# Ledger of designs, part 42: designed miniproteins, single chains

Each design is a single chain, and the fold is of that chain. pLDDT is the mean over its residues in the fold that is shown.

## One batch from the design tools (miniprotein)

Design m1454
Fold by ESMFold2-Fast:
Structure m1454 (fold): chain A 57 residues (1-57)
Amino acid sequence: MEIRELVEKLKALPGLSDFDKKIIDEIEKNIDTMSEKEREAALRVLRQLLEEAEKRQ
């Protein structure tokens, strides 16, 4: 899944904490300046946040 698609999906989910929203916003803000390695790390973080948000439902 593309990182921008994960960001959009996460923003649409109910039950995100303020901390999770901050992480997502920082990733979104920096996405255009990220290296491939940084994008891979961000993708993993976003996937973990998605799993945790789903557990809260």
Scores: mean pLDDT 76

Design m1455
Fold by ESMFold2-Fast:
Structure m1455 (fold): chain A 91 residues (1-91)
Amino acid sequence: GSDVEGVEKDAREGVENGKRAVEDAKNAKSLSEAIGAALSGIGSEVQGRLVLERAKKYGGSEEAIKLAREAIRLGRQAAKLGVEKVKEISA
């Protein structure tokens, strides 16, 4: 279908967004930066899950599935780190 060509590109974007969110969470120095990183992490996890569902339904490549799972993992990591940093700054 029309969605197949975009799946790997969207998965790669999800991984890059997730990597950035993890870096942002680790380096957050303010409450707004920490919140922003956590929200970016949540967004990357959601994007990865949607891409993974599309890849499974429309026959996405093994690489697309692997990248989608990596985006989910990175998004979760960033969300957790961002929330932990919010708690540290708010204490």
Scores: mean pLDDT 84

Design m1456
Fold by ESMFold2-Fast:
Structure m1456 (fold): chain A 81 residues (1-81)
Amino acid sequence: LENLPEETRRALAEGLAARRAALTQRLGEARAQEVVDVYLKALEEQIKKAIEEGRPISLSDLVEARKPADALTAELEAALA
């Protein structure tokens, strides 16, 4: 299993924390948590898929996991506009 470089991992963690804080401020804590939960669930599915296909987990799998969370964020923001 290939690990992301420490700098990249830190940047992703900081980005996620900052985005969650911004979402909480705009959408409220419950909605922000819903977005985070969607991302984590999608990430788990991508990891499971890679393992079942007998291939290493890649950065592309992480990018795919982000797509449902970004879509939900857009929907929730539109609903509040």
Scores: mean pLDDT 72

Design m1457
Fold by ESMFold2-Fast:
Structure m1457 (fold): chain A 68 residues (1-68)
Amino acid sequence: HMEEVRKGVLEKLREAIDRALEDPSVTPEQALRFAERLVQAAVDNGMITPEEAEKLLAEARERVEKLK
């Protein structure tokens, strides 16, 4: 039950980060800052672990690097 909730949260976080990075009205740096805040809020609320958060942010930073 909790495993299903965590999987759902991780998928939604990844989707939100992907949408922010694909938004042409914001810079990749602004999208990354949004992703960092969103992921940190999920950690603070106990929805994901700090290790899961670091992985998501590493993936987002790699995508930003490719957009520069």
Scores: mean pLDDT 78

Design m1458
Fold by ESMFold2-Fast:
Structure m1458 (fold): chain A 71 residues (1-71)
Amino acid sequence: MAEALRARTEAALRRLAEAVRAGDEEAVAAATAELSEVMKAATTEEQRAALRAAIEAMRPRLEAALKEREA
């Protein structure tokens, strides 16, 4: 179901952003593995649209985390 897939993607992206900000390489790897599982489950256009929406919603948080890591 696309909605469940979107919620799972948002949760994984939120964990990824926090792991990046904290510099926790192990947590980054874990969150990335979870995102890979979600992407493998996205086989329809509706599911892919839900993933794109989740990524768009989380983009500002991920960008902020990356900037903190570069500083």
Scores: mean pLDDT 75

Design m1459
Fold by ESMFold2-Fast:
Structure m1459 (fold): chain A 64 residues (1-64)
Amino acid sequence: SLTPELVKILQNVADYYNTTLEVIKLSLVPLYVNFFGEENLNDVKAFKKFLKAWGVPEDVLDKV
């Protein structure tokens, strides 16, 4: 399962794109796991780099 810090980051991403946390979990989380592996799921720094590469603005990520 995701850490509370990651859940907060993903909620901010969902809010920015005017969607739900559930949609982000069903799209971006499986994509991250597919490229980086499940063992890196709780690496907040790596996940933030992935989200930035995905096109999430830095100010949205830094809000957490």
Scores: mean pLDDT 80

Design m1460
Fold by ESMFold2-Fast:
Structure m1460 (fold): chain A 83 residues (1-83)
Amino acid sequence: SLSEILRMIGLLLRGIGIVIDIELLAEKTGDEEIKKILEEAKKELEKGREAFRKGDLEALEKSLEKLEELYEKAKEIAKKLGL
């Protein structure tokens, strides 16, 4: 349905935003662990893009859940580094 398509667009845009936020944390801290999290986040976003292309809402939601987990880890590391 149109409502499902709009939801999928919103989820994909949120995933893109998370990757940008993790990249900013990696740039500000220079931390190698956050850089590794960024690479994992980029791979999860690619899975999200594939799910979006296929119209797979469940797969897209799972990719976004993983991206949120990666973002929380990056924020915790950044906080310990005084950010």
Scores: mean pLDDT 90

Design m1461
Fold by ESMFold2-Fast:
Structure m1461 (fold): chain A 83 residues (1-83)
Amino acid sequence: PEELVERLRALLKENGIDVPLPSPADVPAEVQAMVRGLIEIVGSREDAIRVFSRALGLSPATVERALAGDRAAALLLARRMAK
């Protein structure tokens, strides 16, 4: 799990995609941008959601809620990416 988070963080940074800090104000938009960026890299929404789900130990539904702009899901995803 930790190894997958490190690999995901490296992949995002190599492609110029910002990993958001857990800030209540802007985190939903920043998380949406991060997930959208991975969708572009892997070419698949389903595969991007699966990558975040596996790396962060979150359900695919939680990742989908974060992508939809759910603040609580976005904060949870951002916190797990930041650790």
Scores: mean pLDDT 77

Design m1462
Fold by ESMFold2-Fast:
Structure m1462 (fold): chain A 101 residues (1-101)
Amino acid sequence: LPLPPLVQLKEEYEKGIEFRKKADEALAKANAGTATPEDIAVLREYIRVLEENIRSAKKGLEIFKKQNDEEGVKIYEDTIKQYETRLKEARDALAKAEASL
């Protein structure tokens, strides 16, 4: 497959920022007991994205390990821990929101 053009990559990045705001709002509503079915759908997608980001970060970690880049290894290990923390928070919020239905 050909590499996507720079314009397409920028649009994907901007959509990611907008989605992150929706995910943060859905998390807040779930924790407050005010989540709608649409918020629950956002939380499910957020969990999927976090799982994908963890897989991608683990791949990046292996590349830096092969390059003996100790700084890159540390950055990716810290990034994976952050994603795993967010994944736990998102899963807990989803369970709370679903229990309120």
Scores: mean pLDDT 79

Design m1463
Fold by ESMFold2-Fast:
Structure m1463 (fold): chain A 83 residues (1-83)
Amino acid sequence: EAAELAELLRRRAEQLREMRAKLYALTGSEELREALEQAVRHLERAAEAAARGDFEAALAHAEEAERHFQKAAELFREALAAQ
């Protein structure tokens, strides 16, 4: 279970890293790129915590990743409106 959750979180971090490059190419927004990078880092930390069976830490990092995702969504909307 812990190892399976950790793998899922790692795969999501990898997918998001690929998406980050594409979204940056479309928007040119460094702030958006940074927000997505923070989300990736927190997903990776959540995966590490899950692998250790520390589900409280895993949840806390997943919640931080979600906050950075929300910020990225706001920045993406602003970048589209500015074009």
Scores: mean pLDDT 80

Design m1464
Fold by ESMFold2-Fast:
Structure m1464 (fold): chain A 115 residues (1-115)
Amino acid sequence: SVEEMKEKLLKIIDQLEELVGELLKAAREKLKKAKTKEELLEYIGIILKLIGIEEELELLKEKVKTGDEKELEETLEELLKIAKELLEIAERLGAPQELIDKLKRLIKELEELLS
């Protein structure tokens, strides 16, 4: 049902928000240890992207609460894109394997919901 889909999407968004928080902590620690201008710019760029994703997830959460079936499908596609971008960021940061595995599981869940 539409209501069951909304509940699943809100749970996935909450998990992605927690993962964004963990990646922000990792990126800030990398920024503190950066020794070159190139490293500083890279980690600042990652932090800005993560802040943007956090804002996008809040907007998607509101869309899920009010959306119809078509809007929920569009939200699913957006969440899959976000989850894949977060996986790329996690790998670039050398995040713990458990965090990478959580992102891979969320990507699989989102792909299964789209099929």
Scores: mean pLDDT 89

Design m1465
Fold by ESMFold2-Fast:
Structure m1465 (fold): chain A 82 residues (1-82)
Amino acid sequence: TNKEKNAKEGAEALYKKALEAGASEEDARALADAFYDAVVNAKTDEQAYEAGVAALNALQMLLEGASGAEAAAHLKAENAKL
């Protein structure tokens, strides 16, 4: 479906950007998987949008010097609120 395709493309982009920001492969994959699951399981377009915002915030944390583990934990916590 378009939703699954968009989730996969977004997750792949997040994985690559997280690696570029200095995250380990394991932490980058955790970020990508958390984003994918949140988008695929979103009940509304608003929830899918909020998952995207949470992913961008997690990426910004990496760029500001947070560890990949901290960024992944933050994204997972934000997605749990949806």
Scores: mean pLDDT 80

Design m1466
Fold by ESMFold2-Fast:
Structure m1466 (fold): chain A 62 residues (1-62)
Amino acid sequence: SAEGEEAIERAERALAEATTLTQLRAVRHDLEELIEKYRDDPELVARLERLLERTEALIAEM
């Protein structure tokens, strides 16, 4: 969906711009909310889960 694509683009942009632990935690929270919202779209969920994994890896390195 167009809404789902915009949500992915917004999340990717937020992750790319995140420079602090607070910002990364906000991105993680937003991604968890999006995964729940789009749970019936397995392709979109898979893309969101990959972004979540990347976000959690960055948090772990801080």
Scores: mean pLDDT 87

Design m1467
Fold by ESMFold2-Fast:
Structure m1467 (fold): chain A 95 residues (1-95)
Amino acid sequence: SPEEQIQQQLDQTLGRIGGLIREAQQNNDTDLANKLNQVRLLVLKGQDYFLQGNYDLAKQYLQQALEKARELYEETGDPRVGEIAEQIQQILDLL
């Protein structure tokens, strides 16, 4: 279903962010880990509202997550952060 597709993409996006947080922590990059965690928390809020059927708030938090991911991509130049931003945009396009 469209709902299951969105849930799968949210879970995949959260998994990718979590992987990058762990990598940043292993490299003792506390600033990067903290910024990635800010993106993760916004995606989690978006997911929580989506699961509640509150699509307007889900979109609002995911738009904030997208903005933070784009800012982080500009700061880091890491294409994996750029891919996270693209994934969040794709989720927003499905809502």
Scores: mean pLDDT 91

Design m1468
Fold by ESMFold2-Fast:
Structure m1468 (fold): chain A 114 residues (1-114)
Amino acid sequence: APPPVPATDPSRPPADSPEVREFARNVVEPLLASEVAGPFLNPPSLESYPDWAAIVPDPLSLGEIRARLESRLYQSREEVEADLRRMLANVRRYFEPDSVEMLSARKLEELIRA
């Protein structure tokens, strides 16, 4: 199924926030190029993690965040940060605190907050 799309106010012009573009360029794109982003670029394999959707009702990958940015679906920097936080919260919900995925998630959070 396609990922859920946030409702956009049809009376507003297309999303063209300088803050969103700057955040995408200076934070999100470097994150996507980072080695620590690898596990989060695509949705987890449902064959390997069949209970992922049951534990994580609102799944979100970095690749999906990138696609939403390219489609100009975000109205503000805070919306991008909320999706990044949701993705990180999903990892924290599913994985053990000392897992490699949690270590990578903490590193991503540091890069976002740099």
Scores: mean pLDDT 72

Design m1469
Fold by ESMFold2-Fast:
Order: C-alpha cells, then sequence, then structure tokens
Structure m1469 (fold): chain A 96 residues (1-96)
C-alpha cells in the first residue's frame, strides 16, 4: 500500500509539526496530537488494526482542532491539524 504509507507519513509529519507549535500554546492540545501520532504509527505497524487506529486518530485530531479554533492565536496550529486530518481521512478511505 504505497499510497496509504505516503498519506499516513504526511499526516504524521504535519501532526509532529503541530505538536512543536502546540507545546508553546497548550500542553493539552500537544498531548492530543502526540496521541494521534502514536495511533498513526500503530496503523503503519499493524495493517489489520489500521482502520480502527486511524478512526481513533482522526477523532483525537478533530478534538485538538476544536480546541485550537477557540483561540485566534492558535490559527496556524488549527490549519496544520486540519491538513493532517485530511491526509489521515484519505488514508482511512484506502483501508476501509
Amino acid sequence: MEKFKELLEKAIELAREGVKLAEQYSPEIAELMRQAVNLFEGALADPETASELLEGAVEVMRKAVELARQDPSAERIAKIFEEAVKYAEEALKLVK
């Protein structure tokens, strides 16, 4: 699944960038994104559970986006997380 790996690697890269920014803004948002990264890495390691792990990761990321959107100073963080969600949802479509 070359396309699946590419999409998921992009989601992980964006989520990690978001964590670095979120650590300066909100430890709660940073923790949620670290959880999403761990779920994405699990999905890469075990294709059998990939759908379940990606669904969980998207849910956690959507929660982080919601929290980031409550503060105008976190607009850049919210945009990065929204892009990571898009890549994760595209990857999820390939394994569903």
Scores: mean pLDDT 79

Design m1470
Fold by ESMFold2-Fast:
Structure m1470 (fold): chain A 62 residues (1-62)
Amino acid sequence: GEVALRMIARELGLTVEQAREIVEAVEADPSEETRKALAEKYGVSVEQIEGAYEAAKVLSGV
C-alpha cells in the first residue's frame, strides 16, 4: 500500500510516484532487463530495485 511506497521512496531517495512506477514496472515485467533499465533510469542499483519490489510485496500483505 501507500505506506510501503513511502518507505521505499525514502530508502531509495526517490518520490512516492517514482517508487510506484518501479514496483508497477517490475510487477508487469519481472525480467532482469526491466530491473536494469529502472536502475539506470533512477540512478539506483539493480539490487535496490529488487529489494523495493520485494518490500512492496511483503508490506502489502502478499
Scores: mean pLDDT 79

Design m1471
Fold by ESMFold2-Fast:
Structure m1471 (fold): chain A 92 residues (1-92)
Amino acid sequence: AVAEAEAAARRFEEALAAGDLAAAAEAGLRLAEAAERAGLDGARALALAALEMLRAAGLLAEAEEALARARAVADDPEALRAVALEAIERAL
């Protein structure tokens, strides 16, 4: 359900506000799963979460590079997920 994705997004925002990047990573993965179950683009949700984690970590150059790579593979969900997961690993 869309409400499940909205709840996961709220949890992600709360984790970022608290500076808990590990909790944000867990919430970002749950957001992607909830988005997929709701028929939304889970790979895109994960990529956006990963970019916000890099920004929260102060890794602005890595965030710009990850955004450029995500744009290049935006039509390939598998490649987009790989870029997002690499970005999450760098933010931690």
Scores: mean pLDDT 86

Design m1472
Fold by ESMFold2-Fast:
Structure m1472 (fold): chain A 100 residues (1-100)
Amino acid sequence: SMLEELEELAREIGRLFREMESEEPGSPKWEALKEEVKKKLEEVIKLLERAYEETGDPRIKEIAERLRELLENIDKLSAKELGEKTEKLLAEAYVTLLDL
């Protein structure tokens, strides 16, 4: 189900943020982890775009747009701020999909 896919992506993203916390910001490994976060966020956006195509629910489209804005501003955010904003949007997406 889309909920199971979102749960798995959320778990993977959370793991990546925890790994980033143990790495020096700007190190090659930290940058590689950040690129993996970007990739997983794009996968979440695609999942939400698919859900919007199937349901027409404007709340899903709004959350996908907010995640894209987060991606566009990712280099302006600390890892902590990025993690907190991502967790909030993923929680909103989960509740919205559950309400369908």
Scores: mean pLDDT 87

Design m1473
Fold by ESMFold2-Fast:
Parts: structure tokens; C-alpha cells; sequence
Structure m1473 (fold): chain A 85 residues (1-85)
């Protein structure tokens, strides 16, 4: 379901914020994207800035993170999803 996919995306974004805590700009981006995803899951309309934050985080996860960082984020997100289920 869209809600289940959204919860998995939110868990991934929250995990990204934890893993990037040492980088204030990336942590702030992950936190903004998490807030935007929470609003989206609540059925609230998103601003263009909130949509851009989600898109920027998706690009960052795909293109800029090391294999080790991606692995750490995915493992933490998987744990968060299992805990929420």
C-alpha cells in the first residue's frame, strides 16, 4: 500500500538523519525530508520546497553516499520498519 511504502520511506529518511548526525547540513536536509514525508502520509498538501527536500534527499541517497553509509542507513531503516510493524 502507499501508506506502507511511505512508512518505509520515512524510516529510511530518519535512519539517514541518524547516520549523518556528524554533518549538520545533511542532517538538516534529512530532518526536513522526514517532516515533509510525515505531512504527505497525513494527507497534507506539500509545498514546492518540501517536495524539493524529498527529491534532494533521494538524489543524495542514490548518488553521493558511500556503499558503507548506504548499508548503515538501510540496516537502520530495516530495523525501524520491523519495530514499527
Amino acid sequence: SEKELGLKALALVRAAAEVTAADPERKALAERAAAALERLLAGEPLTPEELEAIAALERWLREELSEEEVRAILELARRRVAEAA
Scores: mean pLDDT 71

Design m1474
Fold by ESMFold2-Fast:
Structure m1474 (fold): chain A 109 residues (1-109)
Amino acid sequence: MEDLKLLLERAKELNMEEEAKVIEEFIEKVENGNVTLEDLERAKKAVLELAKRDPRLIGLLVELLERIELAIEALKNKILDPEEVAKVIAAPSVLEAKKIVEEVKEKKR
């Protein structure tokens, strides 16, 4: 979540109002445990637009993009519920996010 909040502040500093709004709404949905596939795809697009405007963010953006992609793939394969998607995005690392997806897979076996 700290990475999303840092990106939100950076989008505001860059005057990227549309991307800032998408990230802000995405943070609210993650905190509420109600993240849809459309929310993930919009967030991914906003994060990629930020990377184009400020390449110095790439390191932080790669970690977040990997978690978003992991959540998108798991949702498409009907592995995650919206609440579980929020946990994957809020995870402190890609490794922890992968662990959450694996634990959900085992539960649904």
Scores: mean pLDDT 81

Design m1475
Fold by ESMFold2-Fast:
Structure m1475 (fold): chain A 97 residues (1-97)
Amino acid sequence: MEKAKEAIKNKDYETLRDILESLLDKAVNGDTSALDIVRELLKEAEKLGNKEAVTMARVALQAIEEIQKNKDNKEKVNFIRDVARALLDIIVTTAKL
């Protein structure tokens, strides 16, 4: 959590991506704390006015919500995670342009 807030402040989107990807993995494994953590990160990104971090946190939040909704379908939750990871990679690449 602290490392993620620091990454947002420093505009370190690669570190933020890695942290959000770890939260997606936690959600796939049934860890319900991932949702609360992503909500807190979204709030921090909005507070700092960091548009890229807000978009990344929203992608992760939506993916975690869909993973929890589909928790009984392992193929579907893995697909949702993979799509979210691809979107996060696009945002990180675009933020450097």
Scores: mean pLDDT 87

Design m1476
Fold by ESMFold2-Fast:
Structure m1476 (fold): chain A 74 residues (1-74)
Amino acid sequence: MMSREEINEVARRLTEEIERLAREKGLSEEQLDQVQMAAALTLNEKVAEGASKEEAYEAALKEARRLIERYAAE
């Protein structure tokens, strides 16, 4: 299972990548907050299921990208 330090590292990397993608697509701060919250929920679910560091990161980033594309298409 991932340690708290590993979870924090993944969360930080995820936050940085989401901020970069959201800025590139012109999302509002409110939309960015919603994307980050959804990604954090997915990350926590994968961690609770015993997923690997890579699997948890990829699942959370995939969810974030899906939401960013939906907001960008509005």
Scores: mean pLDDT 83

Design m1477
Fold by ESMFold2-Fast:
Structure m1477 (fold): chain A 79 residues (1-79)
Amino acid sequence: MKNVIEALEEAAKEGIPLARSLVDLIKRGTSMDDIIDILEQAARTLGLDPQEVREAVINDDKEKVIELLKEMEARSAAL
């Protein structure tokens, strides 16, 4: 999951609050399984497909993870 961690760090640097929180949790020793669970719950709450999020993380797809984080931020800001 090297590319997923890089995606979270890049999204955090771009100012996405969810990504900043997840990077902080990883630095505090939170497991990647717990990070995936948090992302899936955020996706469900925001009306996104949690399976698409899980697949992006499992496939270590940096660009797709960044895309999903930006979509989650956009939807969260609309609440």
Scores: mean pLDDT 82

Design m1478
Fold by ESMFold2-Fast:
Structure m1478 (fold): chain A 72 residues (1-72)
Amino acid sequence: PSPSETQVLELPESDEQVYIPAKDGETTIVMKSSASGETRTYKGKVGEEDVVIKLPDQSKGGKVTITVTNTF
């Protein structure tokens, strides 16, 4: 089985967007908003620009969880 790394980030209300660099292998990023119930999935590739995640307006009243999974 390929090794994988998972990191969970919780963000302050003041953040408008987050930049996540892609690591070697495949980077999958899942953003979930507790206020709206919205889930968005992004994929990053090493050697390309950082993945830009725009936070939903609903994050002002709720929690936004970003899960970053890197598969080598």
Scores: mean pLDDT 66

Design m1479
Fold by ESMFold2-Fast:
Structure m1479 (fold): chain A 117 residues (1-117)
Amino acid sequence: SARKERLKELARRMIELMRRIAAVSKNPQLRAMLEAAVADLEAVLADPNATEEQLINALMKAVDVIEAAVRLEPDIPRELLEEAKALLLELKELLADDPETVARLERTIALIEEKLA
């Protein structure tokens, strides 16, 4: 589906973002969480039988790790925070039919906006 292809493209961009955050993090536990989330997304992307639901679940786990990174890492470059916000806004648009998921994304976006202020 067109939505599944857009979600796969967002997943690839989320992997790159999480790798860039891990590279600037001084927190070894946070780096481990980011690398684990990258591995989960890569595994789903590599599976030709992965469902859209499995992809969404892996993306939402990645969102939770990005939220942890934004809370725990004071030195995340503004560029990476802006990219995170852009990706989460696109994900929110793609998942607009799920109000619970939209609410979760809006909470993380609000946190990023507070950090950008």
Scores: mean pLDDT 89

Design m1480
Fold by ESMFold2-Fast:
Order: structure tokens, then C-alpha cells, then sequence
Structure m1480 (fold): chain A 87 residues (1-87)
């Protein structure tokens, strides 16, 4: 049907933008995984509660910073998609 054809064409037009978002999410996932592994390793090798607390706080700060960056990227992509839809 025409509606299905239009949906497929829209999907193909958006593929580059989707790939860019996927790349950003992949980079974030890798960074978070490294920090989580580091905090877990620290917790297993030290009984120093303050070191563990500081490692957890660093992870929280990293997650908050990356969350804000993703919000900004999502806003930019939403605006780009809205503009594309209006064309």
C-alpha cells in the first residue's frame, strides 16, 4: 500500500540519524560499563568505606553528565525530525 511505501521511505531517510544515535548510545554504554566495573573492583579490594563512597559518587556524576548530554542530543534530534516531517 502507499502508506507502507511512505513509511519505508521515511525509515530509509532517517537511517543515518538513527545510526548516529546508536553510536552515541554505544559510546555511553561502554563508558558506564567501565566505571561500573571499576567501582565493583574497588568495592571487592578495599574495606575503606570512604573510597567506595567516592567511587559511587564519581559514577553518579558521570551518569548525570551523560544523561544531560543524551537529553540535549534527543532534543536536537527531535527538532531535526520535526523539521524533516514538515518538509
Amino acid sequence: SRDEELAERARRALEPLVREIEEELGELAARVAVEVAGAAALAQTTDNEERIRLAVERLRELLERERERLRELAREREEALRRLAEE
Scores: mean pLDDT 66

Design m1481
Fold by ESMFold2-Fast:
Structure m1481 (fold): chain A 96 residues (1-96)
Amino acid sequence: SELERAEAEWLALPEAERERLLYRHLLAVVERALAEGKKEEEIRRELERLAREQGLEEVVRRALEALESGDPEARREAERLAEELRRRLAEVRAEE
């Protein structure tokens, strides 16, 4: 399948490149959720899985819980997460 081919290609990448793509992916998912004001359980599971691998699990979990609460502060928490992901992506690029 396309997914299986993508996974094989992913595993063949250098560690720094995989980390960069992972942060880009996490950022895109968070920004999409913010723009839509909605997240699906599948998106949440994906973010939790990816965040665990990168040590961002707690930050992502808090942002997702805040978004689910409908709290006006939820957007601010998710925006903080997006900024943190952008910062980490920049660090990975600097190490290339």
Scores: mean pLDDT 60

Design m1482
Fold by ESMFold2-Fast:
Structure m1482 (fold): chain A 83 residues (1-83)
Amino acid sequence: MPALERARALAAERFGLALRYRQLPDGRYEGFFFPTPATRVRELVERRLTIGFTYDPETGRLTLHPPDDPVARALAEELRAVL
């Protein structure tokens, strides 16, 4: 999926995050951004936090679902700004 491959590249470049996703039966995608050893936000690595998402290719809408954690929520806002 080209939009999600672009999101993967941006997340890796800007934050050191990896991205995994799968296609749902309705054609939408779900997945999560997760920390790697290269992740810039060290608290995300230390607490093993991930940021979930859904993507609708029909609308082009990517929705982020951070956990109830202030570091994960702050990173999700930064991801929204670049995606």
Scores: mean pLDDT 80

Design m1483
Fold by ESMFold2-Fast:
Structure m1483 (fold): chain A 80 residues (1-80)
Amino acid sequence: MQEDIDKLNEWLKSLGINEDVGDPSQQQAAAQALAEKLDLPLSLVTELIQQVLEGKISVEEFVLRLEVEVGMNLIKRAVE
C-alpha cells in the first residue's frame, strides 16, 4: 500500500506538512503537525494515520473522518 502512503504524503505537503508518514522516525512528527494544524487530539490523528498505513481506510476516508472530527470539535467549543 505504498500508493496510499504517497497519496497521504502529497495531501500533507499541500497543508505545509513535509514529514514522511512512511518513515517511522518522521511519522510521529507528521501526526503532531497535523493534530496542531487541525486542533485535534494527537492520539486520534496517530490512530487514523495507522489505519491508512494498514490499508483499513483510504486516504479519502481519512480526510473525511478528520473533517467530521474538526466539525464536532468546533461545535463543542462554540457551545461549551
Scores: mean pLDDT 78

Design m1484
Fold by ESMFold2-Fast:
Structure m1484 (fold): chain A 86 residues (1-86)
Amino acid sequence: SDQQLQQQINAILEQLRQSTDEQEQIRLALQAMKLISQITDPQIQQQMSQQLSDVLRQQADRTPDDITSSLFLMMSSVMDIEARNL
């Protein structure tokens, strides 16, 4: 259900915020994006997309590696665009 997906996504977003390993952060971000794409309620999908976008921007700011930072900013932009089109 969308509620179960939302709970799973919230747990992943918390792990993403706490993670200091760039490879783990990328894996968690991709997993969250996949779960968000499975949400059928556009309001919940919009909310989760915006939350992931916000977390990814924060991770980009904290990441010392320019390539990883750019990747997080790109993913954040995709999620922001998805949220705006819902």
Scores: mean pLDDT 86

Design m1485
Fold by ESMFold2-Fast:
Structure m1485 (fold): chain A 68 residues (1-68)
Amino acid sequence: MTKEQLIAELEAFVADVLPTLSPEAQARVREIAAETLARLAAAKTDEEAMEIHQEGMRRMMEIVLEER
C-alpha cells in the first residue's frame, strides 16, 4: 500500500468515527491522527509507513471501542 493510500485510509476512518464519539474521545482521536499523519510524512520507507499506520489505527480503534 502506498503512503498516499495509507493517508487516505486514515482520513476516511477519522471522518467516519469522529461524529460518533464524545468530545473527549474526539480530542484523543484527533491527537493520534495528527501524530500518525506527521510520522507518515516523515517515514523513510513504505515498510516504516505501514508500521506507523498500523500502530496509529490500533490506538484510535482502542478509543472507538472504549466509547461503544
Scores: mean pLDDT 81

Design m1486
Fold by ESMFold2-Fast:
Formats: C-alpha cells, sequence, structure tokens
Structure m1486 (fold): chain A 98 residues (1-98)
C-alpha cells in the first residue's frame, strides 16, 4: 500500500517539475512555478509540511475537489515520509562507516 502511494507521489513530482520548468521557460506564472519547485525540493528532503502545502497548491491550480486534494496529500505525505526514512538510513550507514 505505502509503496504504491510513494510511486504515485514520485510520478506527480516529476510531472509538476516538468510543468513548472515549462512555465518558467515560457515566462508564465513564474512565481507560482518557482514556489512549486521549492516545495518539490522540500518534499524530496522529507518535509511533511511542504507535502501538505504542495497538495493545496496543486488543488488550487488544477481546480481539484476536496476529496481529490486529500488523495494527492496522502501520496505526497507517503513520499515525504519515505524520503525522510531513506535519508536517515543513509545517515546511519555513513556514521557507521566513519
Amino acid sequence: MMEELVEEGEKLMDELEKESDEKIKNKKDIDTAINIQVLISFVRMGDEKAAEKLAEEIGKIKGLKPEEVEKVKEQLLALARHNRERIEKRRKELIKKA
């Protein structure tokens, strides 16, 4: 169950990154596009609050219903938690090697 949510979250991140890159390149909604890229970066670093904020921004941009926003939030929170655990695991490996 969690693995499916993580995969869906990563696909969503990749899509948003490409969409925001195109908006910046075309000089459309640059501030919003930059904010999305910043939130994506924090979600990839395991920031759960950034995941919640990104879900809200996606909902606003795509005109999603509350139930759809909640599904996106679940996917992004699962991804953020997975990324945080991966970072912590790597940190423990580096400490043991030192």
Scores: mean pLDDT 80

Design m1487
Fold by ESMFold2-Fast:
Structure m1487 (fold): chain A 84 residues (1-84)
Amino acid sequence: RVLELVREAIRAWLAGDEERAAALDAEAMEIAKKEVKTKEEYAKLLVEMLEAALAALREGGADPELIAAVEARLAEARAALAAL
């Protein structure tokens, strides 16, 4: 599942395993490309992925500036989805 791969990628990245994080992120992107067919599906998946990433970053105690940047991106993604 894409959302679980996103969470595992963030956890690996926070643990310093950048190669594993990159591999998990690449797998999540390949699955996402196959599953989304419309702009609405893409926008919805993007919101869900950002929510999953934000939860994993908060759980892992990531830098507050990084958390704030992801929160801002999530707000933009939610606004874009609402405009569809």
Scores: mean pLDDT 81

